Designed miniproteins, single chains, continued (4). Designs and how they scored, part 103

Each design is a single chain, and the fold is of that chain. pLDDT is the mean over its residues in the fold that is shown.

## One batch from the design tools (miniprotein)

Design m15821
Fold by ESMFold2-Fast:
Structure m15821 (fold): chain A 60 residues (1-60)
Amino acid sequence: MREELEREVAEALIVMLAAIGKLGDKETQIETYRKALELARQHGLEDVAKWLEEEIKKLE
Protein backbone atom coordinates (compact mmCIF):
# COMPACT_ATOMS: atom_id res chain seq x y z
CA MET A 1 0.00 0.00 0.00
CA ARG A 2 1.78 3.19 1.18
CA GLU A 3 5.16 1.50 1.51
CA GLU A 4 4.81 0.10 -2.02
CA LEU A 5 4.09 3.57 -3.39
CA GLU A 6 7.17 5.01 -1.65
CA ARG A 7 9.31 2.25 -3.16
CA GLU A 8 7.95 2.91 -6.66
CA VAL A 9 8.66 6.64 -6.30
CA ALA A 10 12.21 5.92 -5.12
CA GLU A 11 12.82 3.64 -8.11
CA ALA A 12 11.48 6.27 -10.52
CA LEU A 13 13.77 8.91 -9.03
CA ILE A 14 16.82 6.65 -9.31
CA VAL A 15 16.06 5.78 -12.95
CA MET A 16 15.54 9.44 -13.82
CA LEU A 17 18.83 10.46 -12.18
CA ALA A 18 20.75 7.68 -13.94
CA ALA A 19 19.38 8.68 -17.35
CA ILE A 20 20.02 12.42 -16.94
CA GLY A 21 23.44 11.82 -15.40
CA LYS A 22 24.58 10.31 -18.70
CA LEU A 23 23.35 13.25 -20.81
CA GLY A 24 24.15 16.30 -18.69
CA ASP A 25 27.28 18.11 -17.64
CA LYS A 26 28.27 18.47 -13.97
CA GLU A 27 26.04 21.51 -13.41
CA THR A 28 23.01 19.79 -14.96
CA GLN A 29 23.57 16.69 -12.83
CA ILE A 30 23.69 18.80 -9.64
CA GLU A 31 20.47 20.65 -10.56
CA THR A 32 18.73 17.36 -11.36
CA TYR A 33 19.84 15.82 -8.06
CA ARG A 34 18.55 18.88 -6.17
CA LYS A 35 15.12 18.53 -7.81
CA ALA A 36 15.01 14.81 -7.05
CA LEU A 37 16.09 15.53 -3.46
CA GLU A 38 13.13 17.91 -3.03
CA LEU A 39 10.76 15.24 -4.38
CA ALA A 40 12.25 12.60 -2.07
CA ARG A 41 11.78 14.88 0.94
CA GLN A 42 8.17 15.65 -0.04
CA HIS A 43 7.41 11.90 -0.15
CA GLY A 44 9.29 11.11 3.08
CA LEU A 45 11.95 8.98 1.36
CA GLU A 46 14.71 9.62 3.91
CA ASP A 47 17.13 6.99 2.54
CA VAL A 48 16.80 8.31 -1.02
CA ALA A 49 17.14 11.90 0.21
CA LYS A 50 20.36 11.09 2.09
CA TRP A 51 21.79 9.31 -0.95
CA LEU A 52 21.01 12.32 -3.17
CA GLU A 53 22.64 14.72 -0.68
CA GLU A 54 25.82 12.63 -0.76
CA GLU A 55 25.82 12.52 -4.58
CA ILE A 56 25.50 16.31 -4.74
CA LYS A 57 28.46 16.69 -2.37
CA LYS A 58 30.58 14.44 -4.60
CA LEU A 59 29.79 16.56 -7.68
CA GLU A 60 30.43 19.98 -6.12
Scores: mean pLDDT 71

Design m15822
Fold by ESMFold2-Fast:
Structure m15822 (fold): chain A 68 residues (1-68)
Amino acid sequence: MEYLEKAVEYLRNEDYEKAIEYFKQAIKESKDPVEKARAYTLISKAYLKLGDLEKAREAMEKAVELMK
């Protein structure tokens, strides 16, 4: 829970690299596929803000795979 909250705070402060690091930690600690999918969606958004379209796409594909 703490990693997810910190990741969202970094995302709001436009610290996209830190946001991605904390979302990845939240994914590792979570057992809930819905929570993981949400984290991957936000990682994708962060990569889009950084201009990394390929990594944004990969994160979104992982989110979709976890949803069903």
Scores: mean pLDDT 84

Design m15823
Fold by ESMFold2-Fast:
Structure m15823 (fold): chain A 63 residues (1-63)
Amino acid sequence: DELVKKGEEAYEAGDYETAAKYYEEALKVEKTPEILANLGEAYAKLGKFEKAKELYREAAELA
């Protein structure tokens, strides 16, 4: 998905806020364990550990 690719590009650039926004938009289109995990990683980098933990749990449950 183009949104996932843009999120990955932002994440690689260290722009975790922009990465999270693209992953959030991607989840509205398609909810996959991979996108949930990617969003969780972006939130963890932003210090949003509780949100990251919930997303990792959802990703594991959906996989």
Scores: mean pLDDT 84

Design m15824
Fold by ESMFold2-Fast:
Structure m15824 (fold): chain A 61 residues (1-61)
Amino acid sequence: MTEEQDKLAELVRKIKSGENVDEAIEELAKILGITPEEVRELIASGQVEKLFKKVLEKEKK
């Protein structure tokens, strides 16, 4: 796996476990090129898995 893929997987894990969620959201937003607020909205709606699946699908292309 690339370093970026490994970092994304770790950030997802931290968000799901509730560990350093705020920092993980900010890092994820930087990688995705979206705002931390948008990442938080997806998490609040319970769509964390959909968010990360969509990101991985875009990168695989």
Scores: mean pLDDT 70

Design m15825
Fold by ESMFold2-Fast:
Structure m15825 (fold): chain A 89 residues (1-89)
Amino acid sequence: AKEASEAGRLGAEGGRLGAKKAFEQGNATAGTAAALAGAGAAAAGTFMPEGGEETARSAEAAARLAEELGDKEGAELGRRGAELGREAA
């Protein structure tokens, strides 16, 4: 439960950083996708405490989007969220 919540928080932060980078580049589509992936990780971690796999998938999506947008910190946070989500499963 705590691990899934922490995984969701890390995925959300990764998505937020990726979204910020995308919006700064004028890429609203990529920014919205990164924000939604991060929000999905947070939601899964919060509302599905036993949904570690779902949290991991959303956090991994956020990490990938952040990396594609050139945000290394967001990518690392999202990957950490995915790892914790898998451990919570």
Scores: mean pLDDT 74

Design m15826
Fold by ESMFold2-Fast:
Structure m15826 (fold): chain A 71 residues (1-71)
Amino acid sequence: MSEEERKREIELVRKRVEELEEEAKKAKSKEELEKLLREAQALALVAGALGDEETLERAKKLVKELEKKLE
């Protein structure tokens, strides 16, 4: 993967995590929370693979918050 492609993917993952953080604040149904949890878990894996530690930690925090809301 080129450095330019990696930078673009990191930027897309960051934007998605930000969007999920906002949706998590507004989510009211269990189905909505479960959907956000699955997406946050996937984004954490991608961020980790790309070496973006900042986005990885944000995604992990979001996963933890969503798991707490589902219990």
Scores: mean pLDDT 82

Design m15827
Fold by ESMFold2-Fast:
Structure m15827 (fold): chain A 55 residues (1-55)
Amino acid sequence: SIVDRFNALPEEVLAAFARAMDFPSVEELRARLRELAKTDPEAAASLVDLMEAHA
């Protein structure tokens, strides 16, 4: 799943994207991604693809 791909990323990458996107924590970024995966799966996939490119 998109969330499994997100959870497989290095902690440093997750923390960097949380900060860059102005989320208070990685947990809030993860929650937003879960919601995005339900409402806009293509946007969720694009976000994870971008994060994986920087891992």
Scores: mean pLDDT 83

Design m15828
Fold by ESMFold2-Fast:
Structure m15828 (fold): chain A 88 residues (1-88)
Amino acid sequence: GAAEDARNLARAAREMAETLEKFAEVYQKKGDTEHAKKLRELAEKFREIAEQFEAYAAAGDPQGVLEASRRFTEVALEAEKVYREAKA
């Protein structure tokens, strides 16, 4: 149901945060502190999104779940841009 879907999205957001933190560590070790900082900021945004999914699912707030889903997509696109910049 919708609450289970929201919990699964929260888990996906946490996994994205962990992945971005690992990428940030790699870039920091290469001396790319600017991209490392951006990736950590995006990881923190994904953690906030995970908390929003869990909170809105518990409250039975479908509008909040929809808004968190939109934010997830926006942050994922920002992460892709940072990744492309770091690879260029």
Scores: mean pLDDT 84

Design m15829
Fold by ESMFold2-Fast:
Structure m15829 (fold): chain A 64 residues (1-64)
Amino acid sequence: ARITARFPSGGATAAAVGHEVVRRIPGARAEVRGDVVTVEVPGGAAEEEAAEMARNAGGEVEVE
């Protein structure tokens, strides 16, 4: 599953969220571009967890 989150607070927040997702979710991958993080996760429960982490950090989340 793929999640994209934009952080109005800036790229430092995006990078921190990407790092935390990779740390907490086995098999997750994160790519940071400015204030946007894109996360790929192995399944639906991991998708919900990653999306919640991004929202809790103030991210605007899109799920694919």
Scores: mean pLDDT 81

Design m15830
Fold by ESMFold2-Fast:
Structure m15830 (fold): chain A 120 residues (1-120)
Amino acid sequence: SLVITESGGGTFAEGSSVTLTYKISGPYENVVLFSWWMEKPGEPLKFVASISGDGKKIRIAPEYAGRVTISQDKSKKTTYLNMNNLQKEDTATYYGVAVVIGEDNTVRLVFGEGVQVTVV
């Protein structure tokens, strides 16, 4: 019932910046956490950043602190990940992940399909 659509991927020059976005279709109000995760070939899925449903609590993984910011526009149901000073090590698939609380108080993770970022 809830779907995540990511955008903003592509091929980028080292040292440039990118904004990745994801939009939620469906019951946006049930999302308690908006997050970005990344996956490199042969590595486990890694946390990048999150912002709470009310927009007041932000967490950024320590290895991305100072280079990555996360924000949201609730009117557009959109979450943004800004990555500055891109390095070749940022080459990965990036996933929007929403944490949803169901009517039965069950916790569900909803994943997008992923967006590829390649740094050259």
Scores: mean pLDDT 87

Design m15831
Fold by ESMFold2-Fast:
Structure m15831 (fold): chain A 61 residues (1-61)
Amino acid sequence: VKEEIEKLKEKAKKYKEEAEKLEAEAAAQDPPDPELVLRAEELEGIAALLEAMAAVLEKKG
C-alpha cells in the first residue's frame, strides 16, 4: 500500500514537472503554441488525478 501511494505521488510529480516545462515553453512564445498549452493542461489534470488517488489510498489506511 505505501509503495503504491509513493508510485502515484512520483508519477504525479513527473507529470507536473512535464506540464510546467511545456507551460514555460508556451509562455516563452508570443503567441503561445496552442498544442503546448493543451498538452500542459492535460498533464496537469492527470497529475491532479494521480494525487487524488494517492490521497484516497492514504485515507483508507
Scores: mean pLDDT 80

Design m15832
Fold by ESMFold2-Fast:
Structure m15832 (fold): chain A 72 residues (1-72)
Amino acid sequence: ATAERYAAILEEAAKLSKDPEVQKVLLDASERIRAGADPNLEIVKAANRLLELGVSPEEFGLLLQKARDAVA
C-alpha cells in the first residue's frame, strides 16, 4: 500500500471511533504519514498510544480492518 492509502485508512478508523482521544491519535499518525513518516513506524506508535488509552491490539486490528473495508 502507498503512504497515502495508509493515511486514508487511519483517517477512516478515526471516523469509526467514538473516543476523541483515539480519534486524535489516529489523525496525528495520518498527518505524520502524509508528511513523509514511515507508515509502519507510525502504526506501531499509534498502537502503543491506544493501548495506554485502553484500546487492545485486537480492538485496534478490528478498527483498521473496518476502516480498510470502508476505504476500498
Scores: mean pLDDT 85

Design m15833
Fold by ESMFold2-Fast:
Structure m15833 (fold): chain A 80 residues (1-80)
Amino acid sequence: KVEISDEAIERENEAAKKYAKDPRFKELLELAEENPEKFNKELKELLKTVKGLSEEKAEYIIENLSNSGRAALAYDLLEE
């Protein structure tokens, strides 16, 4: 199966638009905006534990996501 992290990043940024009216997504977006360092650290650990990604790969994904994209990724990882 093709591993394309750029496609995953694009999908999460697009998913943010689908989740825009979800109250749970709104909570995650607020957390990502109010404390990005803590939010990004917890999201990195989720990517490492749930997806089995390396530290460097998880950091790359997070750095290339918007705050809404990071919230959408967290929503997907926590709800799936």
Scores: mean pLDDT 73

Design m15834
Fold by ESMFold2-Fast:
Structure m15834 (fold): chain A 83 residues (1-83)
Amino acid sequence: MTREQLDAEVEVALYVMNAALYKKEAERFLQNGDTEKAKEAYRKMAEDYRKAAEILEKAGFPQSEVDRLRKLAEEYEKKAEEA
């Protein structure tokens, strides 16, 4: 593993963690009936997963890991539209 790949893993972990925090916010907003705030949180999740996927792809990680994060981004983008 190169230094560039290690740096990429750390950056990706931060985006994934941030997306998890937005997931908790979205769930809380939905429980309180704040649908618009929940949609904003889902959009932020999609953005974080998309950025994480781009970082992994540029750093030469397996396509399966890149595709998994892209699929998560698409899923939460859809939730932002449909919530």
Scores: mean pLDDT 84

Design m15835
Fold by ESMFold2-Fast:
Structure m15835 (fold): chain A 77 residues (1-77)
Amino acid sequence: MEEKIKEAEELLKEIAEYLLELSKFEADSEEQKKFIEENSAKVKEKAAKLQELLKDPEVREAAEKLAREIEAELAKK
């Protein structure tokens, strides 16, 4: 259980880091669009793996708590 929770938390942080990096680019920049193109496939794979882990109710509860904290951080700046 603990290992699955840690894996889910790590995947959440990696996905959140992608979203945070995406938000740092200037709107309509070529760099932002290129970043999306280069990283979207990897993020999709990580999201799919996270969703598989979230089928466990205990993992989901822990991950949802962390996700709320990460979303609050991403909303800053």
Scores: mean pLDDT 75

Design m15836
Fold by ESMFold2-Fast:
Order: sequence, then structure tokens, then C-alpha cells
Structure m15836 (fold): chain A 75 residues (1-75)
Amino acid sequence: SAETSIENGKKFEAEGRYAFAAYAYEEAAHLYEQQGDLEKAKESYLNAGLMYEKMGNLEKAKEYYKRAGVEEKPK
């Protein structure tokens, strides 16, 4: 489920496993989009972007922030 993907993302993030966390958040975003929950999909894309930023992949981070509807880095 989307909720399980969020839980996996949080666990991987806490472990510093940012690539796995990003994948889990991306999966959650896709599942929420399929459910029509656009707010939770955007939040999940935001979290994926933050993981790519932590990995130094700024191009991927920018792509996911746009999908989340964020023009700038969250402060």
C-alpha cells in the first residue's frame, strides 16, 4: 500500500539509505496518484526530492520538487 511505502521511506531515510528512501517515496506518490489523493502524492514527491538532494542529485531533486508543486527548496 501507499502507507507501507511511506513507512519504508521513513525507515530508509532514518538509516541514511537515501536511494532506497527515494524509491519508496516515489512508489508511494504513484500509488496515491492512482487513488486520486493528489495532496499525499505531492507530499511523497516532495520527500523523494529531499532524498535526491541529500544524495547530491540536484537535477532529480528539482524534477521532484516541480512534481510536488514547489518552485524553491522548502526552508
Scores: mean pLDDT 82

Design m15837
Fold by ESMFold2-Fast:
Structure m15837 (fold): chain A 60 residues (1-60)
Amino acid sequence: AATVDRIVDAVLEAAKANGWTVEEARRMVRTAGIAHGLSPEDVEEAIRRVEERAREMGLP
């Protein structure tokens, strides 16, 4: 299922629109992942992907 990718994309879009830091984006993806019923492993994968892509996007 592409659920992790969809959550990551949504959080990064929100982070850019709202001026979130990498740390704020990381917290938001954790919250969203848990709310959507992701396994602990999928939550950690989503956090990893958000951190990587947020830094590539130049989030503070």
Scores: mean pLDDT 82

Design m15838
Fold by ESMFold2-Fast:
Structure m15838 (fold): chain A 72 residues (1-72)
Amino acid sequence: SEKEKAEKLLHLSELLLSGDKKEMYKGIDELLKLGLLSEEQAEKLRELIDNNPTDIDALNELLAPSFEKFIE
């Protein structure tokens, strides 16, 4: 349902923008499970998180295509 999609998207956003590497990796794993990320996209996100976990602008730019795919 649309409500379930919105709740999942909010949960994923909270994980991925938390600044906590453990929670951010959990968010990547959930996106992979949902088919919203390729393994190569996940690797790029892990590299960004390892180097700049609080770079919200860079995280949003990398995540935007995956979230757009989820809400369509």
Scores: mean pLDDT 75

Design m15839
Fold by ESMFold2-Fast:
Structure m15839 (fold): chain A 86 residues (1-86)
Amino acid sequence: KIVLNEEQKKKLLEALELYEKRTGKEITDTVKAVILELVELFLEKGGVENVSFEEAVEYLKEKGLDDLSEEDYRIIYEAVKEAFEK
């Protein structure tokens, strides 16, 4: 279980809202896990400018989170990126 700090929790919630708004899909445990891992990666790298889409997908595959479509990964990546730009 990952213990979230306030910044991680805020970015996670913002990214989840953006994903739901853009896709109209139910948020699955897999989608939530992918968003959480990307929030952690963006915080570790010091912001959105240091994480490419290619790097994000490779990172997720290394974590075993590779069961989403390319379109879902792109929507999630963009949602997390936008959450960090707020």
Scores: mean pLDDT 77

Design m15840
Fold by ESMFold2-Fast:
Structure m15840 (fold): chain A 95 residues (1-95)
Amino acid sequence: MSYTFTFNFSDGGTVTVTATVEGDTLTITVTNSGTKSAVKVDVYVNGKLVGSITVAPNSSGTLTIEGVKEGDEVTITVTDTGTGETKKDSFTVKK
């Protein structure tokens, strides 16, 4: 199952995060479209930090997390490292 989130930053950049769940594997794909500084993406499962990735302007990156379960709450936090502006969204893992 897949979830897509779009975050618009005050510097004019847009970050798209796609979360794909296949079995017990969560794949986070981050596309940074035009922020002025790198963005840091932090991934939390049930309130615990499970992974982080930093993605440069006009770049993409992928983070893989193992052992997610149906009913887990995934929170994605995206921070513009130049401004400290932080945005977040959440979803519940569905089978």
Scores: mean pLDDT 86

Design m15841
Fold by ESMFold2-Fast:
Structure m15841 (fold): chain A 70 residues (1-70)
Amino acid sequence: SKIDELKEELKKLSKKFKELLEERYKIEDDYKAGKISKEEYNKKIEELNKEIKEIQEKADELQEELLKLE
């Protein structure tokens, strides 16, 4: 069903979001440990935040569609 399709897409986005958060924690840890510079940290975090924003926007669209089908 369309509802099942939307739920599966949301699950995939949730998984990607968790993976990005794990990457973010690793980058933060690397920065705190002095393994990367402040500039490298900022660039990596900016890229991750962009990906996170895109995932959040897609999740919001799918969730709104799902609510209309209840």
Scores: mean pLDDT 86

Design m15842
Fold by ESMFold2-Fast:
Order: C-alpha cells, then structure tokens, then sequence
Structure m15842 (fold): chain A 90 residues (1-90)
C-alpha cells in the first residue's frame, strides 16, 4: 500500500544521504576553494535529502497498518535524525 511506497522512497533517500555524507567526510581534508564549494553544495543536498526522508517516514508512520510498518517507519525517522546530527557535527 501507500505506507510501503513511502517507506521505500525514504530508504532510498537515506541510502543516497549516507553515500553523500561519506563523500563529504572524504572532502574535509580538501582546503581548496573548489573543495570548500563542493562541501557546501553536499551539505545543502544532504539537509534536503534528510528532511525529505524524515517527512516520508513520518507520513508512512501515519499510514502504517501493521506493526512491521510502524517499526520500520520509526527506524527510518531515527536513522534520518542520526544522520542530521552527524552532519551538524561536521
């Protein structure tokens, strides 16, 4: 149903966010002007991806009809928050 679709979309966005966060960490040692611009671009994209993933997971939680869907949605919300905290500590 709709909850499952939202959960899948949220998972895909979180996977993309984790990939970009790894790339951002690798760029932390690049002190060039180009490296600084790429880091700011990645931070902005990461914030947008994480906000969208959290919104989708929260919507899925509202539409969840099974215990499994509820737990999966909560897990995705917590994962998004953890990544948001990690991003802000960089």
Amino acid sequence: GRAEELLREAEELLEEAERLLKKLKELLEDESEEGLEERERLKEKLRELLERARELALEALKLAETKEEILRAIGLVLRAIGLEIELELL
Scores: mean pLDDT 88

Design m15843
Fold by ESMFold2-Fast:
Structure m15843 (fold): chain A 65 residues (1-65)
Amino acid sequence: AKKYLEEGKKLQGESKFEEAKKKYEEAIKADPNYAEAWENLGDVLRLLGKTEEAEEYYKKAKEIK
């Protein structure tokens, strides 16, 4: 889980947003309660112009304590 999150952050830093999105999705697949992965997926979706989808993932992140 954490490895995918870190790879996603690296790709996002390189402006490879679609690849970063895939890594965050893999992090969530490995640990659906990984709030940081949901939040980071929201961030990259917003950067891709998918604001409505980003808000959905932010809401999921907030539900995870």
Scores: mean pLDDT 81

Design m15844
Fold by ESMFold2-Fast:
Structure m15844 (fold): chain A 55 residues (1-55)
Amino acid sequence: MDEIMEKLRAAIEELAKELPEEQQKEFAARVAAAKSVSELVDVAQEAVAKITELR
């Protein structure tokens, strides 16, 4: 995995800390399964949408 994908994974995991534990596990699994920067961006957008729903 390249450095950019690793940084995106770390950023998404940090965002997921705002979510309930069950959703944190879901996003961690999606981050681990992501094969491209585009897939990680999609996961990040879903995490932000979920955080927005909680606020």
Scores: mean pLDDT 78

Design m15845
Fold by ESMFold2-Fast:
Structure m15845 (fold): chain A 55 residues (1-55)
Amino acid sequence: KSEEQLVLDEVLRAIAAGDLARALALLREYAKRHNTPATDEELRALVEGLAASLA
C-alpha cells in the first residue's frame, strides 16, 4: 500500500474506535508532510463526514 493508503487506513481505524482527535492528528501530520493545502476546519469537517458515513 502507498503511504496515503496507510494513513487513510489508520484514520478510518481511529474513527471506528471513536477517537476523532487521533484521526484529525493523523490527517494534520500527513498534510504537513506533503504540503497539502488544507485548513484545520476542512480537516475536522472531513473527519466528521467520514465518522457519519461509518455510522
Scores: mean pLDDT 77

Design m15848
Fold by ESMFold2-Fast:
Structure m15848 (fold): chain A 75 residues (1-75)
Amino acid sequence: KEEENRKKARDYARKAAELLGATPEEIEQIADAVEKGDSKTASEIARRVIERNEPPLEVRREALRYLQKADLYAK
């Protein structure tokens, strides 16, 4: 289901962004980029959030796993 996959992509992208400490606006921007299949934009926003917040390596790895799942559903 295209609708179900888009929802899952957004949900996983939001989880990744939340783990990184992104703002509500950044969370939605990452989710929108992932849903559109724009992994480059999503990665650039996530990278800026990581550089600003400097989350622990374990948190960064967990967020990356969620972002990879999001990309899988967006295809």
Scores: mean pLDDT 81

Design m15849
Fold by ESMFold2-Fast:
Structure m15849 (fold): chain A 57 residues (1-57)
Amino acid sequence: MEKKQIELAKEKAIEELKKMKVPQEVIDEVAALEADSVEDMQVKIIEILEKTFGKSS
């Protein structure tokens, strides 16, 4: 089901953020994300990661 795939994408991002010792506020922001597709969820997660780690190289 698409919903499970969206949840997996979010979970994976949260795991990466936890490994990087990111502030709880950023983790909460990712956890609060809403998306209608895996691609939309991944884009939103990338945006948060860019904010956290600075702009992509």
Scores: mean pLDDT 74

Design m15850
Fold by ESMFold2-Fast:
Structure m15850 (fold): chain A 65 residues (1-65)
Amino acid sequence: MMTPEERDAVAERALKAGEASTDPETQEALYRFAKALREGKPAEEIGREAVRALSLTGDPSLFTV
């Protein structure tokens, strides 16, 4: 289970990656993932958004602490 600080750090990374993305679908996936983390969505919903963002970015470092 992530601490609130770890969740905010991961969400900030996802938002910055989304801002840097030129692909609207990738940007949307990263923003949805960051929002799910910050809003404390159920683990299965956060997991789905994370998998979608990972499949589009190919960068697992966005999801690690």
Scores: mean pLDDT 76

Design m15851
Fold by ESMFold2-Fast:
Structure m15851 (fold): chain A 71 residues (1-71)
Amino acid sequence: AMAEKLAQLRAEVDRLLAEGDSPETAAKRIAEVAKELGLDSIAQTAENALKGGYSAEEIAARIRFLLDNLA
């Protein structure tokens, strides 16, 4: 279900931030998980945020904002 996929991606974002991963590592893993779940627009947002020079925390905040607006 969509809600289950969104919850799974949120958990992954939280885990990556807790581990203190770099922006590059965080964006790559968020994009990989999002693509596996069929959430390509979220994967693209993570990749674009990395290209824009956003921190791991800023990338995570942007992804969380999108997840909240999807349900």
Scores: mean pLDDT 80

Design m15852
Fold by ESMFold2-Fast:
Structure m15852 (fold): chain A 63 residues (1-63)
Amino acid sequence: SEEMIRQLVETGERAAAAGDYAAAVASYRAALELARKSGAPEEVIEELERKLAEAEAKLAAAA
C-alpha cells in the first residue's frame, strides 16, 4: 500500500539522517520491493531506485 511505502521511506530517511546507511538501504529496498509488487507508478519506482542508489553509495563510502 502507499501508506506502507511512505512509512518505509520515512524510516530510511531518518536512518540516513542518523548516519545509519545500512538501515537506510534496508528500508529503501523494502519500499522498492513493495512498490513493484503493488504496481506503483514508474515515477515512484524511479524515485525509490534513486534513494536506494544514494544510500548504497554512502554505505560503500563508509565501509
Scores: mean pLDDT 85

Design m15853
Fold by ESMFold2-Fast:
Structure m15853 (fold): chain A 61 residues (1-61)
Amino acid sequence: MKEKILEATVRLLEAFGFDPETARKIAEAIVEGNFEEARKLGATDEQIAGARTIITHLENE
């Protein structure tokens, strides 16, 4: 279950223009709730909010 959420978040971040390696690191940080680390890796507050919204919907399906 967490693996599917992680992969969906990685794809979203790649769509925002992050390379696959950076997208995975940001996705892992967001999934773990470490938003400070996601910001350090270059994610904007808007990108983090978008990813959190998608994660919440996927967790309820």
Scores: mean pLDDT 80

Design m15854
Fold by ESMFold2-Fast:
Structure m15854 (fold): chain A 80 residues (1-80)
Amino acid sequence: MKKVEETKKKLAETRAREAAAWEALLASMPPEAAALFREAAELLEQAHIAKAAGDDERAAALYERARRLAEEAARLAAAA
């Protein structure tokens, strides 16, 4: 029980560090590109939830939408 809790805490710490690095990266790009990357991240989270619930078709559709937004964000960032 405690070992699982400790693993979850360590994973949360790693994710927090990655999130901080990602926020710093987003702050360095154009606001429009940053907004699209944030929206893509939200869709990716929804896709993970759908996949965990066994809704593979919904998960696939959300992954595709997230991918398209991330590609658009990357184009805007590169054009700036």
Scores: mean pLDDT 77

Design m15855
Fold by ESMFold2-Fast:
Structure m15855 (fold): chain A 54 residues (1-54)
Amino acid sequence: SIDEIREELEKKERELLEKAKKSDKRERIMVESELGLLRMSASVQIHILEKQEK
């Protein structure tokens, strides 16, 4: 499940980066914010799962 979360994060990052290529400056800032939130969310989920393995 941790590997699945990492793979899902990678897929979503690719989608957001592709969106950024088509975006103006304002939209790029929003994409960067979404990337930050996405990475934070994945990190929290991985941390919870790692604690459950103990």
Scores: mean pLDDT 78

Design m15856
Fold by ESMFold2-Fast:
Structure m15856 (fold): chain A 92 residues (1-92)
Amino acid sequence: GELAEQGAREAQRGAEEGGAEARARAEGPTVTVEVHGASVGQMFGALAGGVEGWLLGAESRVRASGDTVTVEIVGPTPEVAAEGARALGRAL
């Protein structure tokens, strides 16, 4: 829903403020954030954001391939997914 889409935009903004290119998308209670050209610090930030999302009640999956980090946040609701995505944006 709109809340998860807002969270996705916030996560993308956080990654871009960190100097990377990012794309984020939302579908139901799932937010997916891809960070392209991620720094080593942003890769660790993505892992920390994934843990923070888990503490908020979301399931988080983080994967890295080359310089791209993908974080998938699945909440029990779009609101929880949005909160997890915002936490990720702050960590990036």
Scores: mean pLDDT 73

Design m15857
Fold by ESMFold2-Fast:
Formats: sequence, structure tokens, C-alpha cells
Structure m15857 (fold): chain A 114 residues (1-114)
Amino acid sequence: SAAEEAEKLAEEAVKAYQLGDIKKAEELVKELEKIAEENPDNAEVWTYLGEAYLALGKYEKAIEYYKKAIELDPDNAEAWRNLANAYKLLGEEEKAKEYEEKARKLELEEVKKK
């Protein structure tokens, strides 16, 4: 699936970046961007693209893609939590707190469905 391919590319991009292979990390992220463009209604693909950019220190791009994921799937607690973390890394403490509270509320609602 597109989501499974995106997850793999995101994990490989993060690993390449952590090993200092910046060119490989950027190449893998560009391939992931292509998958997102080919699957624009898949919230999971946008979430993985955001995670890849976050790991590469591109916080503003990560925020852009997490917002796209949230527009498609507003109940995805992980995407809200990742958005909060990205704002925190940018020093936007108020926004980080607001989105962290949204993620916490969604996680609590998911537990209540059990």
C-alpha cells in the first residue's frame, strides 16, 4: 500500500540522516513526496512525510504536512501530537500546548471506545 511504502521510506530517510548520509536522506524524502502527490487523500502518507521532515530538522515543512494529514483525518491523535512537537521545536510554546491538549483528548476518546 501507499502508506506502507511511505512508512518504509520515512524510516529509511531518518536512518540515513542519523548516519550522516544527508544526500540519501533527501533523495528518500523526495521519493516520499512523490508518493504523497500520487496519493493526496491518504492522511497516513502525509503524516509519514511530516515525520521524515521533522527528523531532518525541517520543522516548518513538517508542520505543513502534518496539517495536511489532520485536514484529511482530524481524529488522528498521533498527527496532532507530532504537530505539537514540531511547534515546540520552533519555540511556539502556546501552539504546542494547544495541539498537545487536542492529541490527549483524542487519545482519551479512543480508550473510551474499548
Scores: mean pLDDT 86

Design m15858
Fold by ESMFold2-Fast:
Structure m15858 (fold): chain A 94 residues (1-94)
Amino acid sequence: GEKLKKEGIEAFKKGDYEKAIEYFEKAYESVKDTDPLKAGEAYVDLGLVYIHMGDEEKAKEAYKKAIEMYEEALKKDPSNDRAEGLLESAQAAL
């Protein structure tokens, strides 16, 4: 996780969108079964990369998957205010 997310952000800041996607996909894979909140954050990061690439369809798909992950996080802990706020932000990005 965390290290892969940082490497993805650095690649994204440098305009290396292919590397950013690779790192964010690896970040998602590392947390998908254990931390749905972090899995959703990885999909939001992917959505942002796709927006910068001009791929609106893939960006919307990524944000929809982030919404599913945040809903799963809230299903496990309904008092998770961070997951609720992230869910609202991802819904607004669609």
Scores: mean pLDDT 84

